# Designed miniproteins, single chains, continued (3), part 83

Each design is a single chain, and the fold is of that chain. pLDDT is the mean over its residues in the fold that is shown.

## One batch from the design tools (miniprotein)

Design m10871
Fold by ESMFold2-Fast:
Structure m10871 (fold): chain A 82 residues (1-82)
Amino acid sequence: SPPPLTPAERQAILIVSDAIRKTIPSLTGFEAYQLAAGSTQVVPLSIADKYLQITLETAKIIESKGVDAGQKYADEQVKKLA
């Protein structure tokens, strides 16, 4: 079994998935989740890596500043990338 995700990492994936869905409403919830998790199935690696970096930074912000700060960061970065 893979190592378990931290609570902040799990929350960050959900937050970034939600931000992606709000910004790109043509994507399914599953596709948005795949992008937040860094999957290349939906987009090229260069774009997938950018979404993964947003997710990882969102997790760090959640740990240091809380969920509301992480949500704000994710929403702004996803809008910039779209």
Scores: mean pLDDT 79

Design m10872
Fold by ESMFold2-Fast:
Structure m10872 (fold): chain A 77 residues (1-77)
Amino acid sequence: AEEYLAKAREALAARDFETALEHAKRALELDPSLFGEVERLFKEMAVLEAPEAVLARAGAWAREFARRHPAEAQRLL
């Protein structure tokens, strides 16, 4: 789980936003408790000026994940 989060951060540092998004999704599939760290990763993608299409997909996926894991979403409020 955290290995995929580390790979997502490496991809983000290389500005490979598509790969960062896919690794972040995999990390959360394995460990839903990483949601806060993945959300911070998505915010960092926005700061690094990731393409709007990538940010839109990240946001849509994060919203769907929050609906399926309301306890994790509530913890961030």
Scores: mean pLDDT 75

Design m10873
Fold by ESMFold2-Fast:
Structure m10873 (fold): chain A 56 residues (1-56)
Amino acid sequence: KKAAIEEAVKRIKEYGASDTGIESLAEFSGLSKERIRELVEKKDYEKLEEELLKAI
């Protein structure tokens, strides 16, 4: 679970996020799609990873 989130955040940082990717990550972690999108738009990948890890 933790490694999957770390991998997903790394890919988002490198390649950007798709709507489908954000939806899948929200369903997997329990974090809202709106919150994930907000953090991606701010490029706050450290906080994104932290909040995703806390949500699972």
Scores: mean pLDDT 79

Design m10874
Fold by ESMFold2-Fast:
Structure m10874 (fold): chain A 113 residues (1-113)
Amino acid sequence: ADPGVTESPYADEGLRLANELYNKGLSIEEALEVLKKHPDPRVATAAGVAYALRLAFEGRVTEEEMIEFLKKVGASDEAIEAFRKAVEAWKNGDLEKAGQYAAKAVSIAAKTG
C-alpha cells in the first residue's frame, strides 16, 4: 500500500521506517526490536502502526496479533482504535474510509509516542 504523505514530519519518517522494515522481510518480533531501540518514540509508534496496517491489509497476520504488537511498541488506545477501524473498512472494501482511518492512526501515533 502507498503510505501517503502526512502533515507530521514524525509520521512521514515513521512511514519511511515502516517501508524499510517491510522491504527487509523482518518478522514481527524483529520489527518490534528495531522499533523499541529507536531514539524517537513518535517515529517508532508511527512506524509500528504503518507496518501493522500493511501486514493486516495484505492478510499476512490477524488483527489481534497486530494489536498486541502495537501495545508492545507503545501505541495509544486511540491509535489502536483508528487502526481497528482502518482494517474493518479495508475488509469491507471501503478503500477511501480505510485510507482515512489509516492516516488518522499514524498521525495519532506520531503525536503521542
Scores: mean pLDDT 82

Design m10875
Fold by ESMFold2-Fast:
Structure m10875 (fold): chain A 87 residues (1-87)
Amino acid sequence: MVQELEEEAGRLLTELAKENAARIAAAAPSDRDLALADSYFRMSELYRELSRRFLAFPELADHGELFAAVGAQYEAAGQALLARAAA
C-alpha cells in the first residue's frame, strides 16, 4: 500500500506536469500568465490531496508535511501571477 501510494503520487505529478506544459504552450502570449497561474493552482490542489494521503501513514508524515508546504507555495505563486496578469 505505501509503495503503491508513492508510485501513484509520482505518476499523478508527472501527468499533471505534462498537461500543464501543453496548456501553457497552447496559450497566446497575452494569456501566458493566466495559463501559468491556472497550472500552479492545479499543482497546489494535487499536492494538498497527496499531503492528506501521505499523512494517513505515520512513516510518511514528513513527506505529507512537505507536500502541504509545496502546495501552499504553488497557491501563493498562482495568486501572485493572477495579480500581475490583472495589472
Scores: mean pLDDT 84

Design m10876
Fold by ESMFold2-Fast:
Structure m10876 (fold): chain A 60 residues (1-60)
Amino acid sequence: MLPSSSEVAETLGLMLVGFLGKDGVPFAVETLVKRGFVEEAKRVAERHGVDASEAIEKAL
């Protein structure tokens, strides 16, 4: 069974941050927000201790 789009987006964001490091969190958040995954972007940033609010606002 395929995971939900939300689960896939969150996993992809976490993998992207894992590859780029903590400094990649804004890029991962921006990528997810532009795809419509705002809540998933917030969760990714929270897991890395980064404030997602500014990155989300910048991506919109």
Scores: mean pLDDT 74

Design m10877
Fold by ESMFold2-Fast:
Structure m10877 (fold): chain A 62 residues (1-62)
Amino acid sequence: EFQERLEEARRRLAEVSAEGTKIDKEAEKNFKKDPEKAFQKMVDASAEVIRAAVDLLALERE
């Protein structure tokens, strides 16, 4: 059902957003040790959140 798909998409966005926040915090702590790796992890986490948000918006506009 559409409502189930919409709720699943919202749940996925919430999960990747929470994971992204954890990755950002860990990257900040590790920035002094490996700044390039820390920055790359932050970029990758942000990209995943954006993809999940775009998917949710597409469903909501159906």
Scores: mean pLDDT 75

Design m10878
Fold by ESMFold2-Fast:
Structure m10878 (fold): chain A 95 residues (1-95)
Amino acid sequence: MKEKILKELEERARRIEEELAELEERIRRGEISREEIRREIRRYREELGLTEEEVEEWKRRYNLSDAEVLLILKEQVAIRELHAEAKKAGLDVLE
């Protein structure tokens, strides 16, 4: 009954994992500047409704780099989009 929808969501989740792995590799190779990383962090932070102070507190508490913060925020945005799509498909998911 839900198998086809679950398979499509699983494939989307797999694509998100691939995109995050690609971004991590590009950062590791130095293909993305510090300014670009900070710009993307601000964009995703604003999309998630987080303040700059909250993100800086996390960086301080958990010893996170800007690159790690970017990966975390990008993943959270992707998860929210996946949950929204699942809800539209009639699946009850925790958001």
Scores: mean pLDDT 77

Design m10879
Fold by ESMFold2-Fast:
Structure m10879 (fold): chain A 89 residues (1-89)
Amino acid sequence: APPEVSDEQEAYLEATLRDFVNAILEKYKPAAEELQKNKDYDGMVQLIVDAYREMIDRLRALGAETGDAFFGEVADALEAQVAASLAKL
């Protein structure tokens, strides 16, 4: 059989990524709520950038630890998306 990622492996990687993303978002949520309450738009943009940087760094570390190229590819995609979003501001 060709070396294809099984549906179970894809589901596991998707669930792992989802839990990881949610953990980062929950970590930054209280600070985001305070900035939103104070209508600090610049602070909100900086907090979002910081959250994405931590997410990218942790995904790269996870890729290095597991040897799975998927996590590095997701990190590269997020880094490009953040750069493109900042260029529009």
Scores: mean pLDDT 74

Design m10880
Fold by ESMFold2-Fast:
Structure m10880 (fold): chain A 90 residues (1-90)
Amino acid sequence: SMEEEIRAALDRVAAHAPSSPIKKISAERVSEGKLLVTVEASEGGRREVEVEVPLGKEEIEVTGGVEELMEALKRVALGEATLVKLEAEF
């Protein structure tokens, strides 16, 4: 599932080591309640997945690393925020 793919990518990022296969995660809103998520590997390769996200009261943009990404995703999962843009590098 899309949620499972995102979770797997985050688990790899959360394990954060110099050899981590994930270099960057980006997301852009393609429609209300949908994000196009791009996962880029440090050794090359790119995967795109469309994710349906709950609509929250606050629109947020996220830039940073693992901590900022995880905090934003918690708020989105709880319906407290609508993620409109994300750029996270590791």
Scores: mean pLDDT 69

Design m10881
Fold by ESMFold2-Fast:
Structure m10881 (fold): chain A 78 residues (1-78)
Amino acid sequence: MSPEEVKELAEEAMKEAGLSGEVKVERVGDYFKVTLTLEKDGKRLGAVTEIPASASREEVREFLRRSLAALAEVLDSQ
C-alpha cells in the first residue's frame, strides 16, 4: 500500500465520521505516520497514528474507520 492510498482511506473515514480537516501521510521505516488535523462544530483536534506498512487495505480501512469515529466522539463530548 502507498501513502496516497492510506491518505484516501483516512479521508474516506473522516467523511464517514462527519469530520473535516487535513490528512498527511508519510512512510517512516516499516510504518505509515498519519497526521490528522480534525475539525467539527468549531472544535479542532490534532492526532497522530502509526499504521504498519505490512497491513492489508482492509485492515487499514477498518482501523481508520474505528479511529476517526472515536475521535469524532471525543470532539462531540467537549
Scores: mean pLDDT 84

Design m10882
Fold by ESMFold2-Fast:
Structure m10882 (fold): chain A 116 residues (1-116)
Amino acid sequence: SLEKMREKLEEAREEIVELSEEDREKLGDILLAAGEGMAEVDEELARALRELGEAAKTSREALREALERLRELILKSSPEVAMAGLTALIQAALRVESAEKAAEKFSEAQEYVWEL
């Protein structure tokens, strides 16, 4: 259900916002690069990933707000765009050791993508 997808994305957000400043900055660099690669798939998703990357390098509050915006975008997207976004988030989180639990939650959210 969309409610379950929203729940899993919220759980992932809580894991991501608990990252140290150093790991948050590393995640930001990875997400900025992911946003560049996403431009050919979906322009709005590419922009949201870049905004998330910049927010991650700014503060926990900016990161929390950007994750909320990205969550709403994913929930309003086609299944293909939502899958691309979640895949990018999983790959970014897996490259940050302390974000492994967030990657698991994003993977759980993928189970509900075809309900969009």
Scores: mean pLDDT 86

Design m10883
Fold by ESMFold2-Fast:
Structure m10883 (fold): chain A 79 residues (1-79)
Amino acid sequence: MEPGRYRVRVRTDSGAVLEVDLEIHADGTAEADVYHDGKLVIRTRLEVAPDDTPEQVAARVVEAIDGSRPEVLSVERVG
């Protein structure tokens, strides 16, 4: 996965749409800010593997807070 900023939209099992702003660092770490309706739900840091995709990273973050794996709706690279 390339270092950079990504915005991933996911749908939870309950039907909520969350926006995950990812900052992927070259050292194999990432920062994730999760938003619901423009409100910050959680800010966290996690480790990423070289073969991870932004979709997989965002899905893992949301699964950790929601308890269920979300559906990925869109991914965009920001800047």
Scores: mean pLDDT 84

Design m10884
Fold by ESMFold2-Fast:
Structure m10884 (fold): chain A 63 residues (1-63)
Amino acid sequence: MEALIEQVREQLADLRSRKTKLEEELAKHPDDENIRKKLETIDSQIAVLEQHLAELEARLAAA
């Protein structure tokens, strides 16, 4: 359980770092639809992993 929680946290940190870089690129190219779509994809992935992390933490707390 703990190892899975750590893995999810690491993945979230990586995705958030990538999101920040894409936001910087979008600021340089505000009309770039491809960058916007990549940001939407990352936001969806972050949301799914945040939900998964919450479920793992809840299961650990219930033990």
Scores: mean pLDDT 82

Design m10885
Fold by ESMFold2-Fast:
Structure m10885 (fold): chain A 128 residues (1-128)
Amino acid sequence: DELARLRALAEQGDAEAQYRLGQIYASQGKLEEAIEWYKKAAELGNAEAQTNLGRLLYAQGKYEEAIEWFQKAIELGAGGRAWDNLGLALYAQGKYEEAIEALKRAMDLRGLTIEGMKTFTEATLQLA
């Protein structure tokens, strides 16, 4: 049973196994369990887990916590999609100037989403 082996590794503190287990739970719609495993992997420095944890926290309206995890992922070298996600979370908090800066960085790194482009336009209009 590959899932049982993955769970055993994750429970022993393997950050990659914790990240993969989080992905499995997320794919099953088990978001609470996904958050728990992503958080364990994220606390061990897994940048992909930090980005995915941030996205799930953002979806729950926990914008301050989401921003913290996106910033940690970026510090570990996460690319333009982490910057895109950071911009969306900053916009949701009304931090329009910071959101624009993050979304410009996402654009430079070719990680800007359609949602990010819309958010960039809306944030710019808030400052006009």
Scores: mean pLDDT 90

Design m10886
Fold by ESMFold2-Fast:
Structure m10886 (fold): chain A 73 residues (1-73)
Amino acid sequence: METAVSLAVAELAREHGLSPKAATVLAYGVIKGLSAEEVAELMKKQGVDISVEEAKRLLDELRRRVAELEAAM
């Protein structure tokens, strides 16, 4: 599971131009099952300006990619 998250978040970060800090928070959020609100707050604490709506979109996309990788493994 952690390996699939690492691979998926690296690709998502490349495609969306996410900073390493944003990518790390997003991966942590998926692994820990955090809400979009919690992820957005953590990103803001790291200096990443993001809306709850955008955090939700990124979390949903990352979860989808992780599920696809796990189905292929």
Scores: mean pLDDT 79

Design m10887
Fold by ESMFold2-Fast:
Structure m10887 (fold): chain A 71 residues (1-71)
Amino acid sequence: MRIVSEVITMDRDTTLGEVVQRFVDEHPDTVEVTVYISDTGELLTGTPEELKADDTPVSAGTTVAINAFVK
């Protein structure tokens, strides 16, 4: 297992689930994800399957930090 970290600024309104889906598309062996949403201060941890279902809104211009365990 390795830790993968990504910081992304949203170019459009989206959801947490869409952000996680994009990350998993780039890192298909992801087993656990932690997401920090800068404008709300929300910190969410879970499996990709749990977080992909999360409809928490993420606004355009928001910076999101992702830390993940990948096989």
Scores: mean pLDDT 83

Design m10888
Fold by ESMFold2-Fast:
Structure m10888 (fold): chain A 61 residues (1-61)
Amino acid sequence: SLEEKVREILDRLAPDLPEETRELLVQWALYQKEQLGLSDEEVLRNVEIAARHLADVLAAR
């Protein structure tokens, strides 16, 4: 499912994210698909970009 793929990306790219933040990103991904009509590929790309930025912020403390 899209949710499973989103969780996999977050576990791989930003494993130190709090569970609350992970759930918000999953909800954001579903919003993009359901409300904005984006494809699964576009949603997953946006999630990867967000996860990489969040990982960089966490690494910078």
Scores: mean pLDDT 83

Design m10889
Fold by ESMFold2-Fast:
Structure m10889 (fold): chain A 64 residues (1-64)
Amino acid sequence: DAKNKLISKARKTGKETWSTEEAIEIIESEELLTEEQKKKIIEELKKYETISYEEFKKILDENL
């Protein structure tokens, strides 16, 4: 549920890439994620300078 909601939200932005800061804000604003899940995903996102839709989806698939 949370993963599909985040993927849908990301796709609806019309962007193919986001800054790390933008991706982190999307994760932090998601009420369906636990604090532990947010921490894990944000830690992965911080390894990127920019993140593509495919990279974002992969991180969500691996951590949710």
Scores: mean pLDDT 77

Design m10890
Fold by ESMFold2-Fast:
Structure m10890 (fold): chain A 78 residues (1-78)
Amino acid sequence: SEQRERLHQAIIRGVNEAVEYAEQGDLEKAKKAIEEGSREVLEEALRIPGVSEEQAREIAERVREAMEREVKRVLEEK
């Protein structure tokens, strides 16, 4: 479905952007990328038929946690 594809693309974009800023050592931009990416994931999840607000928040939270873990790993390797 288009909505599921949009959610998938939002996740990929958010992770990639956060990681790219972390690789550059730009902590403020990495943090903003996590915040914006998590919000986009929440919005796209809410557009999927049958996804509740609770489920959408759970998806966004898990994606946020994944972004934060990836950013931390990149920063700890520098």
Scores: mean pLDDT 86

Design m10891
Fold by ESMFold2-Fast:
Order: structure tokens, then sequence, then C-alpha cells
Structure m10891 (fold): chain A 63 residues (1-63)
């Protein structure tokens, strides 16, 4: 359980980091650069969210 909780915290940090990067990218004045960064970051954020949700469900089942 300790290992799962540690992974959960790491994934939570990853999701926050990627979300912050998306907010930064969306605020860029150059539309082309904004589109490029969004296209790269959105799939990474989706993967991190999926991993986070999967691990959250596993932790809930252990309670």
Amino acid sequence: MEELEKKYEELKKRVQELNDRLIEADSLPDPAERRQRMAELVPELQKAIDEYNKLKEEIEKLK
C-alpha cells in the first residue's frame, strides 16, 4: 500500500506539472508555437490522468 500511495503522489505531481505547462503554452502569443506545444502536451496529460485514475481505483479497492 505504501508503494501505491507513493506512486499516486508522484502521478499527482506529474498531472499538476503537465497542467501548468498547458496553461503556460495556452498563454503564448505565437499561435503556431501554442498549437505545437498543446499538441505535444495534451496526449501526455491524458496519459498521466489515466495512470492517476487507475492507481486511485486500486488504492480505493485496498481500503
Scores: mean pLDDT 79

Design m10892
Fold by ESMFold2-Fast:
Structure m10892 (fold): chain A 76 residues (1-76)
Amino acid sequence: SEEELEALLAALARGDTSVLAPLLEILKTSRDPALVRRALEALLTVQPEGLHPELLEAGLRHVPDLELLRAELARR
């Protein structure tokens, strides 16, 4: 749900890496591309150094046109 996603993103922003597994599951199972886009935009903006390849792969599956994701991949 959006509420659950927002709670996980807030925890990740505080440096709580224990939320990475449930966040990845939401990104993989969510049928709403708007929720996936919002989650990825927040992750790329707040914690680019801590962004795992698994999250990038899940993002490409749901929102291949996401400009922030393309910029991060080009930077690496």
Scores: mean pLDDT 64

Design m10893
Fold by ESMFold2-Fast:
Structure m10893 (fold): chain A 75 residues (1-75)
Amino acid sequence: EREERLLEIMREIAKELGLDLEFTREILREAERLLSREVPDEELAQRRLLVGLALELLRSEELKKLAEERKKELE
């Protein structure tokens, strides 16, 4: 369920910007593997959210740049 939310957000971002969906999924899977080895399952969901948020923050910079460029063209 939490995974669906993260993937859904990333999917929408990718759809708007044409980002690589597979890349975002791989990052989530990598984080999941690392966390599942060292941390308990209960914390795993929270860690995924943190990773998702971090990705959103990083992507928001690109979103901001693209939105700014597109708005500039539409003006």
Scores: mean pLDDT 55

Design m10894
Fold by ESMFold2-Fast:
Structure m10894 (fold): chain A 88 residues (1-88)
Amino acid sequence: SKEEEELAERIKEVTQQTVQQLKDYINSLKKLSKELAEQLLQGIELGLQQLDKAGEVLKSEYGQQAVEESKKMLEELRKYIEEKLKKD
């Protein structure tokens, strides 16, 4: 349906924008604290859980692809945060 396609597209767009904003924010910091990193990683885990639930609703091939791409973006952000924390 158009509503499913619009929802899938919006999920991907919001995920991409959020990931970019968080990367820009992290890069603006002189040092990433463990406390902030833990909060960001918890937020990513919640985001992944929400995307799993969205995947149950978005049963089309396009919807499933959008959910999987969004999950990959969050997983890459998680790795980025972990690497940044190790370097600091």
Scores: mean pLDDT 85

Design m10895
Fold by ESMFold2-Fast:
Structure m10895 (fold): chain A 58 residues (1-58)
Amino acid sequence: SRAELERRIRELEFRLEQLEAFRIMAEYFGVEDAVKRMEEEIERVRRELARLRAQLAA
């Protein structure tokens, strides 16, 4: 349903904020491998958000 899509989008937006915070921390501590892993997961979440937002707009 539309309401379920909207809730899922909000959940992923919150997760994206958490991942960005973890990426910043990893960058601050110079853990390059962790930064790259966080960036890959951020990209994955962003792709899922784009997909859900497209469904919501249709």
Scores: mean pLDDT 87

Design m10896
Fold by ESMFold2-Fast:
Structure m10896 (fold): chain A 80 residues (1-80)
Amino acid sequence: SEEVEAALKKLEEILINADEEIRKEILEALEELIKGVNEKDEEKIKKGKERLIEALVKAGLSEEEAKRIADAIVKYLLNR
């Protein structure tokens, strides 16, 4: 979907421009989220999403924008 593609592009831009510490936090959150999706572990998915939102806010996004992007990424991972 256009929403998912926009979120993935924004995530890529954030990862390229983030400092090493923030980039690491984002990548670790994404790894936990992907693991949760693959294991069908609802708790890991929730925790990974929360960690991703926190890392995106640290990268300079608003809480609302971070939640929107994290939600789109979860939808992408669950549907592909």
Scores: mean pLDDT 84

Design m10897
Fold by ESMFold2-Fast:
Structure m10897 (fold): chain A 100 residues (1-100)
Amino acid sequence: SKETGRIIAITEASIALLEMHSRMNPDADLASMRSQIQRLQDDILAQAAQLTPAQRQQLVQALQQTIARLRAEAQRSTDPNHKQVLDLLAQSLSQVIAQL
């Protein structure tokens, strides 16, 4: 659906921005990053509350693909701070799926 596609696109864009910020600023405030990741989690859950069961299943599938990508990137990363941000993002999305 257009609604699930929009949520997925916004989620991926937000994740890409957080990943880029982490790569460009390895000394960035991790507490600020955790707050941004928590806001992303809350935003996805709020938007998902308006979805039908079929649309939620599409969102779950997309989030599972994103989690797999983030975990693969974490395994390839040599930057421990970047790895930590990727792991936090993957964990946050897993918590979103558990609440859908």
Scores: mean pLDDT 83

Design m10898
Fold by ESMFold2-Fast:
Structure m10898 (fold): chain A 104 residues (1-104)
Amino acid sequence: SAELEKELAKLKKEMDALLARADALLRELARARAAGDWARVRALVAELRALVAQLQDLLDRMDAIIKERGYMTPEELETQLTVGARITGLATTIIAAERELAAA
């Protein structure tokens, strides 16, 4: 329906904005890690964890709407795969940063 299409478009925009925020936070995290600024690393890891949870929630909402509609477009499949891969990459980076914090 037109309403489901509008909601999917809104979720896509929200996911894109969060991914842009993740890229900014990852650049800040890399700088903080290189500098040994563990207080900043801890703060950025907390922000990235919250952002990963938000991305997962939006992705789950998108999946629920697609299942209700009964079909998935190639563009929607690409979005799910891309966002899923980004969540995995973010989680891997968070784990690495937390291990460095534990060793510091």
Scores: mean pLDDT 91

Design m10899
Fold by ESMFold2-Fast:
Structure m10899 (fold): chain A 72 residues (1-72)
Amino acid sequence: DRLARLRALSEKGLADIDAVIEEIMELYGYPKDPEKFFAVLKEKRPDMYAIIQQLLRLQKGAKKQPQSLLDA
């Protein structure tokens, strides 16, 4: 469910994903180094890590394929 929310937010503007990541870093006090940040996130919050990875995949792919979950 949170994936759908973050996906919808990302659809608005893929640039928002950088802001979301920075907000998470500040909110939880995680390292600002991407490698360190993802290592900590993966260990402490594997669910959040999966969500961020999915968002990054969307950003990199820049593919807009309509699927039932996106536009239901």
Scores: mean pLDDT 63

Design m10900
Fold by ESMFold2-Fast:
Structure m10900 (fold): chain A 66 residues (1-66)
Amino acid sequence: MLEKARAAGRKAVEELEPEFSKMTSAEASLKARELGYKLAEEEGADPQMAGMSAGIEATKRALKLK
């Protein structure tokens, strides 16, 4: 269960990563949370966990691309 949520969050971040250089860290975090939540729901994983994981990772990556 936990691994599926993290995988969904990671997948969301990877899908959005090409656009992170064009976004603020806050924008990247919000978009990754929304996509991670949606992917987790579709896969039967914990959407809150996936959203949180995706948001944190997206923020880190977006800040690195400053």
Scores: mean pLDDT 79

Design m10901
Fold by ESMFold2-Fast:
Structure m10901 (fold): chain A 54 residues (1-54)
Amino acid sequence: SMAEAAAEGKKLAEEIREKNPEAEAVTYTVTDDKVIVIAEFEDFVLATLMPASK
């Protein structure tokens, strides 16, 4: 479900932030087919994609 996908996106974003404390911003978005987590750093951007829960 979209609610489960949002929960997974939030959890993944928090995990990425914990592992990367120097990240300037960590955001997540849920679409119809995937969850996207974007971590922004001073020198690069890390994007992680996973399938949305049905």
Scores: mean pLDDT 75

Design m10902
Fold by ESMFold2-Fast:
Structure m10902 (fold): chain A 85 residues (1-85)
Amino acid sequence: PPVTPPELRVTIRDPLTGEAYDDLVELMAAAMAALGREKDPQGTRRYVPSKEEQLALMERILATLPPGSPLQKALQANIERFENS
């Protein structure tokens, strides 16, 4: 089975926490959790982000990725699919 190309192994910085991640799925999960903490910092209310808020978060992450990288292209494609679903 093919191994993920090294070009896809980039350090991605979470725009909400400043933490670095090598996996897009892990970064998205951490960023969503950080958004929840930002909207409900005391944990007194459950926060469920809207589709628009999730798209805005993905766009912020996209801005932190290297221009033209395969990971940036993959995230952009995911944003387009999410907008159309």
Scores: mean pLDDT 62

Design m10903
Fold by ESMFold2-Fast:
Structure m10903 (fold): chain A 56 residues (1-56)
Amino acid sequence: SELEELKESALKVVARVPENREFNSGRPYSLSEEELERMRRAAEESARVQYERMLE
């Protein structure tokens, strides 16, 4: 459950990236689905590493 909470938080951050980029950059910004998928995988892997470290 701890790992799931970390993954959920990380994925929520990734989901908001396009909105934050468009709002803050002042220019058109888009991410392909492939790029978003890579970010999601990286976020999940990061959450897993954090969870493993918490158990140490």
Scores: mean pLDDT 65

Design m10904
Fold by ESMFold2-Fast:
Structure m10904 (fold): chain A 70 residues (1-70)
Amino acid sequence: SPEEEKVKKEIERKLAILDASITVYKSAIYFYQKINAPQEKIDELEELKKEFEKERERLKEEGKKKLEEI
């Protein structure tokens, strides 16, 4: 339905933004590892990446529920 299509597009848009953020953090972690940056900086980036990954899973779950309500 047109309503399902709109909900799917909105979820996909939000997931794309989160995926882009996760990719940026993955690239930053890789870079800092290559230049032998302090482990503390790498750990901070890993924690931030993990938070975005949790939000992605939450968004997928909430999106699934919204689609089931239509």
Scores: mean pLDDT 85

Design m10905
Fold by ESMFold2-Fast:
Structure m10905 (fold): chain A 75 residues (1-75)
Amino acid sequence: MPSAQELYEQMLKLIDEVLANPDLTAEELREKLKEIEELTRQFLSLETDIRQKTRALVLFLSFAAEVEVLIRRNE
């Protein structure tokens, strides 16, 4: 069972991998968005510090906005 810190590190790694890959299709971008959403939910269930929860939520929302722009650009 991963710790909250390990989940946060996994979120950062996957976000970086997605944003660094210009070859991802709209379908693949939607799949990665869902994967990172699940990691965010798991992090929020384990983390007790409100500042860390807010940081993870802001990170996820920023990523979701970037994915929306990329999908719209590729359609």
Scores: mean pLDDT 82

Design m10906
Fold by ESMFold2-Fast:
Structure m10906 (fold): chain A 73 residues (1-73)
Amino acid sequence: SVEEKVKELRDKATERINKLIDEGASKEDIVRVYKEFVEEIEKLAKESPDPETQKKLLDYARFLKEYIEELEK
């Protein structure tokens, strides 16, 4: 399901971010992982034949972009 794909992508992004934090990586490195995650969610939205699912994914991507903007301040 799309929900399972989103969970898989989120889990992978979370694992990468946690490793970066443990290694003392920069905020820029962490932001890069979030931006890659957003791109993957937007790809899923474009591939979705269901308008409701597409809207939910695009809303989620928008939320993540706002979070990234806060991190970059």
Scores: mean pLDDT 85

